# Ledger of designs, part 86: designed miniproteins, single chains

Each design is a single chain, and the fold is of that chain. pLDDT is the mean over its residues in the fold that is shown.

## One batch from the design tools (miniprotein)

Design m2983
Fold by ESMFold2-Fast:
Structure m2983 (fold): chain A 80 residues (1-80)
Amino acid sequence: STLEEIKKLYQEAQKEIQELLDEHYDKLTPEQLKKLAELHKEIVDLVNKGLKASEEEHEEILKETKEKVEKLKKELEEAK
């Protein structure tokens, strides 16, 4: 289902954030930490919206979630 795809994207993003923090927390700037926290919050908000939304709304939420996850992945790569 579309909702399961949204959840999977969130779980993958959360794992990548945690791995970066575990290995590189002391090397991250305050600005990078703030940006990662803001993007993570936006993804969490989209997942929560998906849980309350109709099936018809899930496709748009999935698209927004993919866009936020892609932005997060770019920030994670820049932090390495």
Scores: mean pLDDT 77

Design m2984
Fold by ESMFold2-Fast:
Structure m2984 (fold): chain A 100 residues (1-100)
Amino acid sequence: SLDDLLEEIIEELEEFAEREESEEVKKKLQEFVDTLKKLQADPSVSDLEKIGVTKALLLEIASLVVSDPRVPEELKKEFLEFISRVLEKLDEIEKKLKEE
């Protein structure tokens, strides 16, 4: 389920990058996508560490999007709702991993 969630996050971030007209935000979103793809493929990184890094990246992206006046208000709202949903899902997976 973590791999499935990471794939969902990657796909949604790529879709937001395609809709984004701010070149700086678009480039940063693509860098985060590349980082998450490498993280997903790395067998040396634990699932808990993958969750921690993913949460940190999502919070950094959220801060970047909110602070950029070039990003449309509606796109900001959709993006923050997406970030909120995936953070909740990551918390659920983290809880299950810690209970095992």
Scores: mean pLDDT 81

Design m2985
Fold by ESMFold2-Fast:
Structure m2985 (fold): chain A 96 residues (1-96)
Amino acid sequence: MLEKIAEFIAEELKKFLEENKEITGELIKGLSFSLTAELKEKGLLGKVSEDAAEVAITLTFSKLLNVEIPDIEKNASKYVPLSFIEKLYELVKKKL
């Protein structure tokens, strides 16, 4: 499950980076929201909540692109374990 999520979001991130030369925290949040909705429709979230998926994707992209999103970082532990974010980050990074 997590590997399929990582493949999907990595491919979408590549397209996003081709279309956007400057990346802001707000653009990352918008992308993460859209991708979370699509993952839910594809049945790829399983037991992962939409809030947990959106936070994990947002912080994964934040780390990959070196763009700080402090409001999400402060609240991340309420939604998703750090280990989940770290695993998703490593899987996505391997696909880039």
Scores: mean pLDDT 82

Design m2986
Fold by ESMFold2-Fast:
Structure m2986 (fold): chain A 87 residues (1-87)
Amino acid sequence: SEEEKIFEEFLELLETLKVESSDNTLKDLLKAVFEKLGKELTDEAIDKLIEFIKENPDKTLEALKKLITLPKKTITKEDVEEIIKEL
């Protein structure tokens, strides 16, 4: 789908930038990806997700895909924590 293509494009960008990106750049990219897919990340969810990405770069794609497929419009810190536990 077009949504899957947009998601894959931004994940490729995140993979490229994750080791050299500022937190602000990562926040902007995460917000943009989720907004294009009809979802919103809370600021606390973004902070937790950035922490996870920096510590677990190899698991970033799986975490983002699981968060994107949640049947929720707004993704909270608790949602991120539950997904992280399963990885």
Scores: mean pLDDT 76

Design m2987
Fold by ESMFold2-Fast:
Structure m2987 (fold): chain A 95 residues (1-95)
Amino acid sequence: PELDEEEQKRVERMEKEKVSEEEAIELLKEIAEKAGYEVDTRVVEMPLLDDEKLNELLKELAEELRKEGYFVGVATLERKGDTLTITIHGLRKKE
């Protein structure tokens, strides 16, 4: 798997400068798209749940993506006050 010149330039920049996790995720998403995968991003906002309920919800969201033929590649959780934002990136090979 080779990166194109634009992607390689971004990787070189990341090696020279500390890049945020969000920027790294966006780069990985672009690489996946170039590799022939389509990316579906789902965002869910909710009040803070206990760990068991959160894990059950994450499992349900992953199962929904799998039913549509998506592989769940990356999930991120962001806490702002009493609210949780869950972002899940599903990958599927382009037909």
Scores: mean pLDDT 66

Design m2988
Fold by ESMFold2-Fast:
Structure m2988 (fold): chain A 82 residues (1-82)
Amino acid sequence: MSPGAKKFLEALEERAKKLEKPFESGEEALAFIRDVLKEVFPDNPAVQALKNSDLNEILPVLEELGIPTEEVAKIIEENSRK
């Protein structure tokens, strides 16, 4: 796993644990993923160009950055059941 992918997963898990309530929808979870991506990769033009909480826009960015989609899904699912 790339250093950037590891940093993103660690940031995503840390922020998810600080949520006051679990995710209420997949759209809310995708918006959360997008916002963490933008914070962790401020200098990445593809990441900063993400406008929508759309799985079809987020998945290619995760793949390009070498971020395992299964690990992202696990963090989101765990924090959707709190």
Scores: mean pLDDT 78

Design m2989
Fold by ESMFold2-Fast:
Structure m2989 (fold): chain A 66 residues (1-66)
Amino acid sequence: SEELKAEIESAVNQAKGVAERYDGPEGEELRRLAEEAKTNPDQAEEIVDRIYEKLLELRKRREAEE
């Protein structure tokens, strides 16, 4: 649906935005997940969930670093 497409785009944009703040494998993994969500629409819902999980993990890492 259009709503699902909007959610995918939102997750992809969030992943790319956060990836810009990480120079290294964490940012690269987020960008890879974003590309996979766009490339594999049949798996997009699962990939979006993985994106949000990774975003949460990185947020916890930042809290631990500060």
Scores: mean pLDDT 78

Design m2990
Fold by ESMFold2-Fast:
Structure m2990 (fold): chain A 84 residues (1-84)
Amino acid sequence: MLAEMLEKMPGYSEETAGAYALLTELWTGSPEPTGERIAGAMLRVMALAIDPSLLSPEEEARLRELIERYPDSPVAKAAERALA
C-alpha cells in the first residue's frame, strides 16, 4: 500500500500523502494512489509547466485545488510552476 510505505520514509509528510491522493483522484477519477497513477499525473503537471499552452480550464481548476488544499507539498509546487 503506497501511502503506508511513504509514511515510513525520511522526509515524508501527511500533507504530501494527501496531495498524492488528491492528484490521482483529480486526474484518474480513482481515490487509489498507485505509483503509476501518481507518476502519470505528475508527468502531466510537469509538461504543463514546460508548455503552458497545453493547459485546459479543467486542468487549471485541478492545479488550483492542489495548491489550495496542500500548498506546502511538492505536488503543489509543481502545480504553481505549471500556472506561472
Scores: mean pLDDT 71

Design m2991
Fold by ESMFold2-Fast:
Structure m2991 (fold): chain A 74 residues (1-74)
Amino acid sequence: SHEELLKFELEGLSRVVELVRQGRYDEAREAVRRMVEEIAEKYGLSEEEKERLLAGGLALLDSVAAGQAARDAA
């Protein structure tokens, strides 16, 4: 269901944010990719839908990582 998908996405995002907070950026990228693969497999997403979801997830990760880098530099 859309509710289960949203919950899974929120839990995945929380995990990614925690990894970024710990400075574990490579593991955060892998967590995003794993999350996208799990969603794609579970809901039968097309290759195009999977690519769009991955692009969005990685863009969000880059934004969070940039924010953390700015704090680390201060």
Scores: mean pLDDT 76

Design m2992
Fold by ESMFold2-Fast:
Structure m2992 (fold): chain A 62 residues (1-62)
Amino acid sequence: SALEELRELLEKAVGPEAAESAVAALRKDQPSEEALREAVRMVREDPTGEAADRAVARALSG
């Protein structure tokens, strides 16, 4: 799923602990598959911790 792919990208960008926290928040918020796919795309295009943080925040906001 898009969420599992996002987890893998987040682990590379911010490490496993921060990735687990982000995925837990996303599982609770249940953003749309489209929002999750956009977050995946953002992290793939810019695999930095800063871009990862922005991608997660965007997915959680709508």
Scores: mean pLDDT 82

Design m2993
Fold by ESMFold2-Fast:
Structure m2993 (fold): chain A 73 residues (1-73)
Amino acid sequence: SLERQARFYRILAESNQAIADMLTRLAEKAREQSQELGGVFDPVAERYDRAAEQSAAEAKRAEQKAKELEAEL
């Protein structure tokens, strides 16, 4: 059903946003460690930032899809 599909995309959006938030915190932690160690973890922090950006984008797409489906109900 459209209602079930909308709920699925809402859950998918929340899950991807939670992943993005976790990755953002990991990036911050990597940067803090990197400052103490002369920049050794700067590339690690950047990889976490990129992964967070991708997950946030997926969350936004899923949220938009949920809204579109809800508008049809």
Scores: mean pLDDT 89

Design m2994
Fold by ESMFold2-Fast:
Structure m2994 (fold): chain A 63 residues (1-63)
Amino acid sequence: MPKVGDRVTVTRADGSTVAGTVAAVGVDEKGNTLALVRLDDGRLALARQNADGTLEELAEAPG
C-alpha cells in the first residue's frame, strides 16, 4: 500500500507517465486503494492502484 511521502509513477489516460509524491491515501467503496499524488509538474492526480501495483489516473487538477 502506498504511504504519504512515497515517490510514485502515475499512468495518465493518454498512456504517458508522470512521477510524483503521495499526498494522501484512501480506499474506495469497492476496497480499491486510492492515492492523491502531487505530480512533479505541479498538478494533483487522484489515482487508483491496480492489482499489479500500478497507479492509474482517475482525475487530475491544478495543484
Scores: mean pLDDT 78

Design m2995
Fold by ESMFold2-Fast:
Structure m2995 (fold): chain A 94 residues (1-94)
Amino acid sequence: EDASEEEILEKIKEEKKKLEELLKNPELVSEEEREAIEELLEKLKSVKTPVEVEMVQLGLAVKRGELSDEQIARAVERLRELGVAEEEIARIVA
């Protein structure tokens, strides 16, 4: 999962823009989803690796109901294999 520092920064920038655009459209997000998106924007400030970008993307998809239980299970297994802490994984899919 190696990516250049520049590539990681661009992914963070793209994800931040996506989250900010969702917040600009209250018709597209519930109040609960808005709170989750604001939390993910805060998380992006500390992101340093491609896997952490993937975690933010997964968190958004879970909160929006975009993933099946099987897709969530596969993503959790992948993050676990990548060495992500169980507490962080549980927080993402809660």
Scores: mean pLDDT 75

Design m2996
Fold by ESMFold2-Fast:
Structure m2996 (fold): chain A 88 residues (1-88)
Amino acid sequence: MELPEPTEEEIEYLRRLAELFEKAAEVAEDPEVSEFAKWMGEKLREMAEALERGDLEKAAEIAREAEKYMKENPEVAKKAFELALKIA
């Protein structure tokens, strides 16, 4: 089963999420939250770029890396997401 090509709207959504996490990294008072937010922003941007190229394998690899990091750091991930949503 081959995944359908991502829509431009989905790619733009990932770019917007990357920007929100980059902003969260700048305003985060907790260094661990700041580092996670910066890392997540970079990964979301890389994922959007991979999807724009049609590199679904690379996008999936980046998504797995992000999921693993979130599972290993659930409290930090939660705080970073809450901060990003507050900025949105």
Scores: mean pLDDT 79

Design m2997
Fold by ESMFold2-Fast:
Structure m2997 (fold): chain A 71 residues (1-71)
Amino acid sequence: MSEEEFEREVAEALVAMAVGLYKSILAQTTDPAERAALAEEGVAFVRRIGEKLGLPQETVDAAVAELRAAA
């Protein structure tokens, strides 16, 4: 694996972990307003780190869609 491939895999893993963490928190949250706020926070976080780590837009969009579906 090249360093470029490794960095991409690490970035993708970080986004996947963030999505999983937010989905887990959302599953345990009972208040609809709190769930909506958490989903928006997760979406903003995923978009920010995806942009900073140079992830493909399709990867970021898929992660955002998954978080929004969980809310």
Scores: mean pLDDT 80

Design m2998
Fold by ESMFold2-Fast:
Structure m2998 (fold): chain A 85 residues (1-85)
Amino acid sequence: SKADELISQYNKILKQFFDKKDAGDMDGMIESLKELAKLVGELLNVAPGGIASYYRNLVLGMIDELREQGAPQSEIDEIEDILKS
């Protein structure tokens, strides 16, 4: 299904996010999280029930982690706007 394809792509980008985190690459973490937010936005249109909410909550947690690690507020705002799309 389209939802399964989006979840598969989400998991690949999630691995990239953690690789960037392990490397201390803030710009790479921000870029990866923007892509995760886009995929969650698409999931909200095709996945019913709690599945989309589950992935949305994971992205919100990663946004909070970026904020705590000192990511610029402008980048946080952009990720939050992408997530709403």
Scores: mean pLDDT 85

Design m2999
Fold by ESMFold2-Fast:
Structure m2999 (fold): chain A 85 residues (1-85)
Amino acid sequence: PTEAQKLEFDAGAYELGAAVFYVMAKKDEERGDYDTAIESYKKAIELYEKARQLYEQAGNQAAADTLRRFIEEVKKKLEELEKKK
C-alpha cells in the first residue's frame, strides 16, 4: 500500500472506534444517563478528530471535511447535554 492508503486505513480504524462510542453515547442519552453519555461523546470526538487528521495527511480532503462537520454537530450536542448537569 502507498503511504496515503496506510493513513486512510488508520483513519478508518479510528472512525470505526469513534462510531462505537457515539452509538453508546446515544443509547445512554436516550436512557437519561447524561454523565455517561457526555464521557462517551467526548471519547467519540477525540477519535473522530484523530481520523480527520489522518484523512488530511492522506490528502483525502472530502473525508476530512465530512468528519469536521460531523464533529461540530457532536460538539454542539455535547454543549447542550452539559447544560443539563
Scores: mean pLDDT 86

Design m3000
Fold by ESMFold2-Fast:
Structure m3000 (fold): chain A 92 residues (1-92)
Amino acid sequence: GERAARAIRAMADALAEGLSKKYGAEVTVTVSLRDGVLRVDETITKDGETVTFHEERPAAEVERELREAAESLGVSVEELVAAFAERAKALA
C-alpha cells in the first residue's frame, strides 16, 4: 500500500515538473491512500482553463504491477521509479 503510494507520488511529482516546464502549464498532482485504494488527482491550468483528472486503483494492484515491471527489467522498484523520475523531469 504505502510503497505503491510513495512510488506513484514520486513519479507524479517528476512528471508534473517536466510537463509544467515543457508546456508552460501549472500542474498539481495529489496522491492519497485510503482503505487500500490509491487515488491520484491531477490539475492542469493553462491560459485560464483548468482541467482535472481523477483516477482510483487498488494499491495492492499498483504495487504488483510496479514489482512485475521492475522484475522484468532486472531492477528494483526504487531504481525503476528513480529512472522514470529523471526521464520525466527531462521532458522540459
Scores: mean pLDDT 79

Design m3001
Fold by ESMFold2-Fast:
Structure m3001 (fold): chain A 115 residues (1-115)
Amino acid sequence: DLLEERIKLLEDPDALAQAELENVGLSGDPREMTTEQFLKAISPTAEIPEALRDVPLRDFLLLEVPEMPLTYRELVLSGYGIPVERAPELAEELAKLPPEERVPFIKEKIREVAE
């Protein structure tokens, strides 16, 4: 079940980072990977916001970065299978949540959008 696999990845940040690296064709240790390296692999010409430059990939993928721009929150949510048209609304809601509430929120929204 792809839904349960996505939810399980949120409970293991290192496995989540590894899966995302594999999805974009990158090789390397996900524990050593920065958000900037990951984003530049997706879009080499992208200007990386200062708030994301030294962020571990795991923190970015779990949306635990307090000052993450909404467009990047939308990107991560879309990666979880949340429809692009719903990602902006959910990104704004996530921006209002403390870090400890973000993973539970994402799990709930993945379940809600599953068919």
Scores: mean pLDDT 72

Design m3002
Fold by ESMFold2-Fast:
Structure m3002 (fold): chain A 100 residues (1-100)
Amino acid sequence: SAAELAAKIAELDEAIDRLQKLEEEIVNSTDDEEIKKNVQEVIALIQELKEKGLISPSAAEAMIKALQEGIEKKDKVKILMEIGSWITSLAAKRVSLKKE
């Protein structure tokens, strides 16, 4: 329905905004523990999106694994590339839904 599509678009808009704010916090941090906490909030958001059916379980699991590897290796560039890729993916899904 149109109402269901509008609700999904609104949820994606909220998720994109939350991811962008977390990305900015990670960019601006030089503290490994602060970066880890913000990445854990990204992981929690991805799990929330999976539970809402906005992303596939396999996509969520792949992103969570990549972010966990980024934390373990202290690879801020890898973490930011993964988050940026997901912001782009969610934005693409939003555009796709608006064309229906």
Scores: mean pLDDT 85

Design m3003
Fold by ESMFold2-Fast:
Structure m3003 (fold): chain A 61 residues (1-61)
Amino acid sequence: SAVISDGSIEVTKLADGKYKATASASVNGEKITVEAVGDTAEEAAEKAQRLLLEKIAEKSR
């Protein structure tokens, strides 16, 4: 079974007024990091969270 730890989401405002979210988690001791861009902080965070969950699922195969 996969062990998931150290989950975090950081959102940064970009120069063009968009937002970048960086989501990270450790899966079985390996750090996975994903990035997503959105028109709002919430959109960027939601996109990054979904992408991170997809990567975790792939690593858990």
Scores: mean pLDDT 80

Design m3004
Fold by ESMFold2-Fast:
Structure m3004 (fold): chain A 58 residues (1-58)
Amino acid sequence: SQSIRDWANRQIATLPESLRGSLQLFTDHLLSDESLSEEEKRELLESAIDRVKALIAS
């Protein structure tokens, strides 16, 4: 989904550079997984990004 990818790319761009590569690979892998629904892909991406943001929050 282009809308999910665009959202994810915007979120990843706000994160430290060292974390962007891993999250981009995770995003690409999730979005190409045909066994997952669009809803599941969105929820997994949101959860992963939120967890990373929580870990780096000051």
Scores: mean pLDDT 80

Design m3005
Fold by ESMFold2-Fast:
Structure m3005 (fold): chain A 80 residues (1-80)
Amino acid sequence: EAEVLGLAALIAVVDGDRDLAFELARKAALLAGLDEETARRDAEQLANVPPERARQLLKQTAKTDPELLEKAKALYEEAL
């Protein structure tokens, strides 16, 4: 689930929703076992990733793990 949340955060970056990207990325980091301070810092970095870089990462995931990307899209739609 942490990976699904992280990919959903990248979708939010592409859509221009920085606040949603931050919250999804923070939840992903916490689920991955990071402490709150590290999770907040990592989430800020992810929310500020350029949209073109986020698109590139999502395209790579579509090739390597298309099912994971579909789960991330579903979670992102539920978070809207």
Scores: mean pLDDT 84

Design m3006
Fold by ESMFold2-Fast:
Structure m3006 (fold): chain A 65 residues (1-65)
Amino acid sequence: AEEAVEKLAKALVEEVGMPEEVARAIAENIAKEATKESYENIKKGLSDVVSEEVAKEVAEAVVNS
């Protein structure tokens, strides 16, 4: 969902300090997969590019959407 993309991208920019363009590209891909993946899979994907704490928070926000 588009709302999930906005949440994820914003969290990556504000909490991780990623550039908007990079955060948006990553968020768009992950959020689209979120509808087919579990919370744990989303968190695992994010933990490769952000800290585990931030990845957990973002994944939780996406799932709660």
Scores: mean pLDDT 68

Design m3007
Fold by ESMFold2-Fast:
Structure m3007 (fold): chain A 64 residues (1-64)
Amino acid sequence: SSMTLVSARSADPADEKRAQEIAEEITRRHGASLSAEELRELVERELKRAGITDAEVEATELPA
């Protein structure tokens, strides 16, 4: 019933696009089982694995 919105921003447009793609994929796989904070932490971890270290990640739960 609730949906989490995850957004990722970077000063580099290519990194921002990749960061957002990673955020969307993680939300698709785990959005129903993880809290907004857990999704944010998972996205940040995966961004660092991809070499994106300067991205800002925000996760908010949308009302049902």
Scores: mean pLDDT 78

Design m3008
Fold by ESMFold2-Fast:
Structure m3008 (fold): chain A 90 residues (1-90)
Amino acid sequence: GDAEEAVRFAKLAVEYAEKGDGEKAGQYAGIAYGWGKQAALNGDLEGAREAAKYLEKAAEGLRKAGNEQGAESVREGVEELLKTIEEAEK
């Protein structure tokens, strides 16, 4: 489902961030929050939150690797996803 795809790609974003591959980390993070938004809109708030947690780990991995720009981009995606989750709860 959408949440499973979001978590899968968010975990890939973490993997590539830890390897120092900011380009692939950013690509997979982008895919993950796209799926995460769809999961939230479809009522899977738990799955969307799990994806957001892995995306925060990816942002931290990029920051630790010295990729501040990549970390900020991923963090902005997390903030947008969390906003979508909050609105879907209403």
Scores: mean pLDDT 85

Design m3009
Fold by ESMFold2-Fast:
Structure m3009 (fold): chain A 67 residues (1-67)
Amino acid sequence: SEAEVLERLTALYKEQGWSPAQAERIAQLTLEALKDNKEHLTPSALEFIKRIEKALGPEFAERLLKI
């Protein structure tokens, strides 16, 4: 679900040092970019997405795209 994806992305951004509120906001923007188009992402956000793909595998990346 989108909520589960947001929780996972929020946890990732909190690990990177963002506050819970900021991490949730950034996670929402990342989810929207994954659904719509990766072209609008900053290089740093794109790097995080690549890390997610590597860590969680192609099945999780495909699931993100289908949300």
Scores: mean pLDDT 65

Design m3010
Fold by ESMFold2-Fast:
Structure m3010 (fold): chain A 62 residues (1-62)
Amino acid sequence: SRAARLAALDRSIALLQKWIADKKAQLENTKDKKKQEQLKISIAGLQSGLALLREQRARLTQ
């Protein structure tokens, strides 16, 4: 069960990292200020979620 939980967390972490990278690429390629603000908020939210998943993973690897 621990190995299965780690695998699930690793998949979620990888997915969030991909979404963050995709939104950062969009931010670099957009000149629209409203879209830039929306992307920055989205990136911040995803980074916060990633930090929580990394903490959960760290607790399982102690």
Scores: mean pLDDT 88

Design m3011
Fold by ESMFold2-Fast:
Structure m3011 (fold): chain A 103 residues (1-103)
Amino acid sequence: MEELLKEIAEKTLEALKEGDRVTALLYSHAGHLLARKQDVESIKKLVKLLEELREEEPERVVERFVEEAIKEGLIDEEEARRLRAHVRLVLGADQAALLAELR
């Protein structure tokens, strides 16, 4: 568990350094789920899924993450709704930053 938490923290920081705030948010949420549920095997599947989806569009990454997390029993529909809302805020902030830089 501690080794997986360290891996998740390192991957979150790497995504942030690359400007991928959505992937960073999803890694961070996987770490939170690991701390809360202690389901190491299900969280390893989520981490592997995020690695496999690294070249996909953010919206597809979010939906695949949510589908797998629900399938593994890690989150319910309400938590999925909250996560999608948080991702929309992150994407909106990134668009605002890009528009400001072009002005």
Scores: mean pLDDT 77

Design m3012
Fold by ESMFold2-Fast:
Structure m3012 (fold): chain A 66 residues (1-66)
Amino acid sequence: ASVTVTEEDGKYVVTTDVLGRSSTAVFDTAEEALKAAENGVLVYSPLGPEYRAAAEAALAQAKALL
């Protein structure tokens, strides 16, 4: 599982891949992307250390954009 945050064309793209399924969400601000990544930590941390680490990495990446 992975959760990533990238900046594309002045917008912030959050990509989530869990159990072989991927989804993308686009946000206008880094703050919105950060909140999405924080929610990822809360949702994935009960699934195991690997899921939590991926979500925490995405959160750190989103914070670096600010």
Scores: mean pLDDT 73

Design m3013
Fold by ESMFold2-Fast:
Structure m3013 (fold): chain A 68 residues (1-68)
Amino acid sequence: SLEQQLQQLIEEARSLAEELRESDPETAADLETLVDQLRKAYEAGDTQRAQTLLQALQNRLAVVRQAL
């Protein structure tokens, strides 16, 4: 479900942001911003914006993990 995908990705993004906080604070902040935006869109019931941000977060996580 969308809810399960959101929960899993948010957890992964937060864990990665915490790991990167000291070595790459800019990337950590970017991930935290995407998570915050995604949560706000979902809580507001804006499903279209939430789906767009979900895809953006998935893409960002893939790029960040490849760089590690």
Scores: mean pLDDT 83

Design m3014
Fold by ESMFold2-Fast:
Structure m3014 (fold): chain A 64 residues (1-64)
Amino acid sequence: DDYVKLLLEEMRKTIEELDARIAALNKQAGTLSAADQSKVQADIAELERKKAGLLEKMREVEER
């Protein structure tokens, strides 16, 4: 039980870190060149995919 709690806490922290990185990238995107904006959008998409995977796994753990 304690192990599962720690696992979910670490997953939540990782999701919060991903959210913070996505927010930071979105904030800086407006100050970048068009080429750099495209790279930032690709990075955001990758972070969003990682977040979605973690949310799915976290839900599976919580449902059991």
Scores: mean pLDDT 81

Design m3015
Fold by ESMFold2-Fast:
Structure m3015 (fold): chain A 61 residues (1-61)
Amino acid sequence: EKEVKEQYEKLGELLEEVKKRGEEFSKMTPEEFEEEGRRISEEYGPKIDEAVKKIKEALEA
């Protein structure tokens, strides 16, 4: 279905953004590293989970 394709593309974009932000970790202090990791988890975790859930629901339909 068209929506499955759109969710896969969105998930791919989210994963690339997470990877790009992760590349900055080498420039951070230990405190900044922990805080940024937490922010990434809070910001992208729910978005990734929602995209995966929508893909699963579409595949089960």
Scores: mean pLDDT 73

Design m3016
Fold by ESMFold2-Fast:
Structure m3016 (fold): chain A 90 residues (1-90)
Amino acid sequence: KEAEILKKLVEKLKSLFEKEMDAQTYAEAVARLDELLEKFQRGEISPEEFFLGVARLVAELVEKGYISQQVASEMAELLDQARAEIIEAS
């Protein structure tokens, strides 16, 4: 259940990245999201560590000017929603 929630979250984040970023930046951001999801699916990181990793990626992308604060806020809302779904599923 947790893996399905995080997989859906990653797809939503990728959709937001696609609308905001150039192809090169998008490919790099997607690779980092896929790495975090793969580590979670292998049991190498917790859901909390996954969310922390995504939050760090989003903060870095805002600092570099690759995404707007508006898109970062939308991503933060998606993270909070996914976290609530995991807590409810536990």
Scores: mean pLDDT 84

Design m3017
Fold by ESMFold2-Fast:
Structure m3017 (fold): chain A 67 residues (1-67)
Amino acid sequence: MSTKTYTATVTIEKPGGKDEVITVEAPSLEAAVQKGARIAEEAIKKGYNVKKLEITPDLEAFFTKKK
């Protein structure tokens, strides 16, 4: 378990002011960065603006699991 999971979150600004948030998991920090970068690159190729790329390790406090 322990720090094996990293989450890359890419926030894309689309025309009309609607933001799209894409989240992917990866087994390492490098894999998370690579996946996030590829998503950002695809968005740029489509003419969208990438507002943020965030990497989060160890989602123990992520609200999905918190009751």
Scores: mean pLDDT 71

Design m3018
Fold by ESMFold2-Fast:
Formats: sequence, C-alpha cells, structure tokens
Structure m3018 (fold): chain A 80 residues (1-80)
Amino acid sequence: SREEEIEALKAAVEFLAKALSLSEALKQAMIDLINSNPDASPEELAQKLVDTFKLPTTANGLLWLAEKLSGVKLGAKKPK
C-alpha cells in the first residue's frame, strides 16, 4: 500500500540520519519532502531525496535499505 511504502522510506531516512549523524532539522526536511510529494513513486521520492540532500548513496541504494528495514517491496535492485 502507499502508506507502507511511505513508512518504509521514512524508516530508511531515520536509519541514514542516525548512521550519518545528521541533524534533527535535516532529518525533518527529508521527511517533509516525502510528505510533500504524495503522487511521487517510491523511486521518484528516493531520487529526490538523494539529489536534494546530496546523500552518499543512490536512489536504488535508498530503496534497497527501505526494503530491508520494512520488508515492503519498492522495486529495488540489489546494490553492487
């Protein structure tokens, strides 16, 4: 479902924020980007997050992380 996909991406954002020691403000900005794009696909949201916040990963890497944390299928390919 859309709700499960959104929660999966938010879980990946929370994980990366902790792993990269990002500020609460930056983490909230990433969550706000997810919430402000309700019609975007998970792939489009992942790409927007990577491009907007210059994350040290790819859109596919973020989707793969989200799938591993949530068990929700988002269309990620195994990263190399």
Scores: mean pLDDT 81

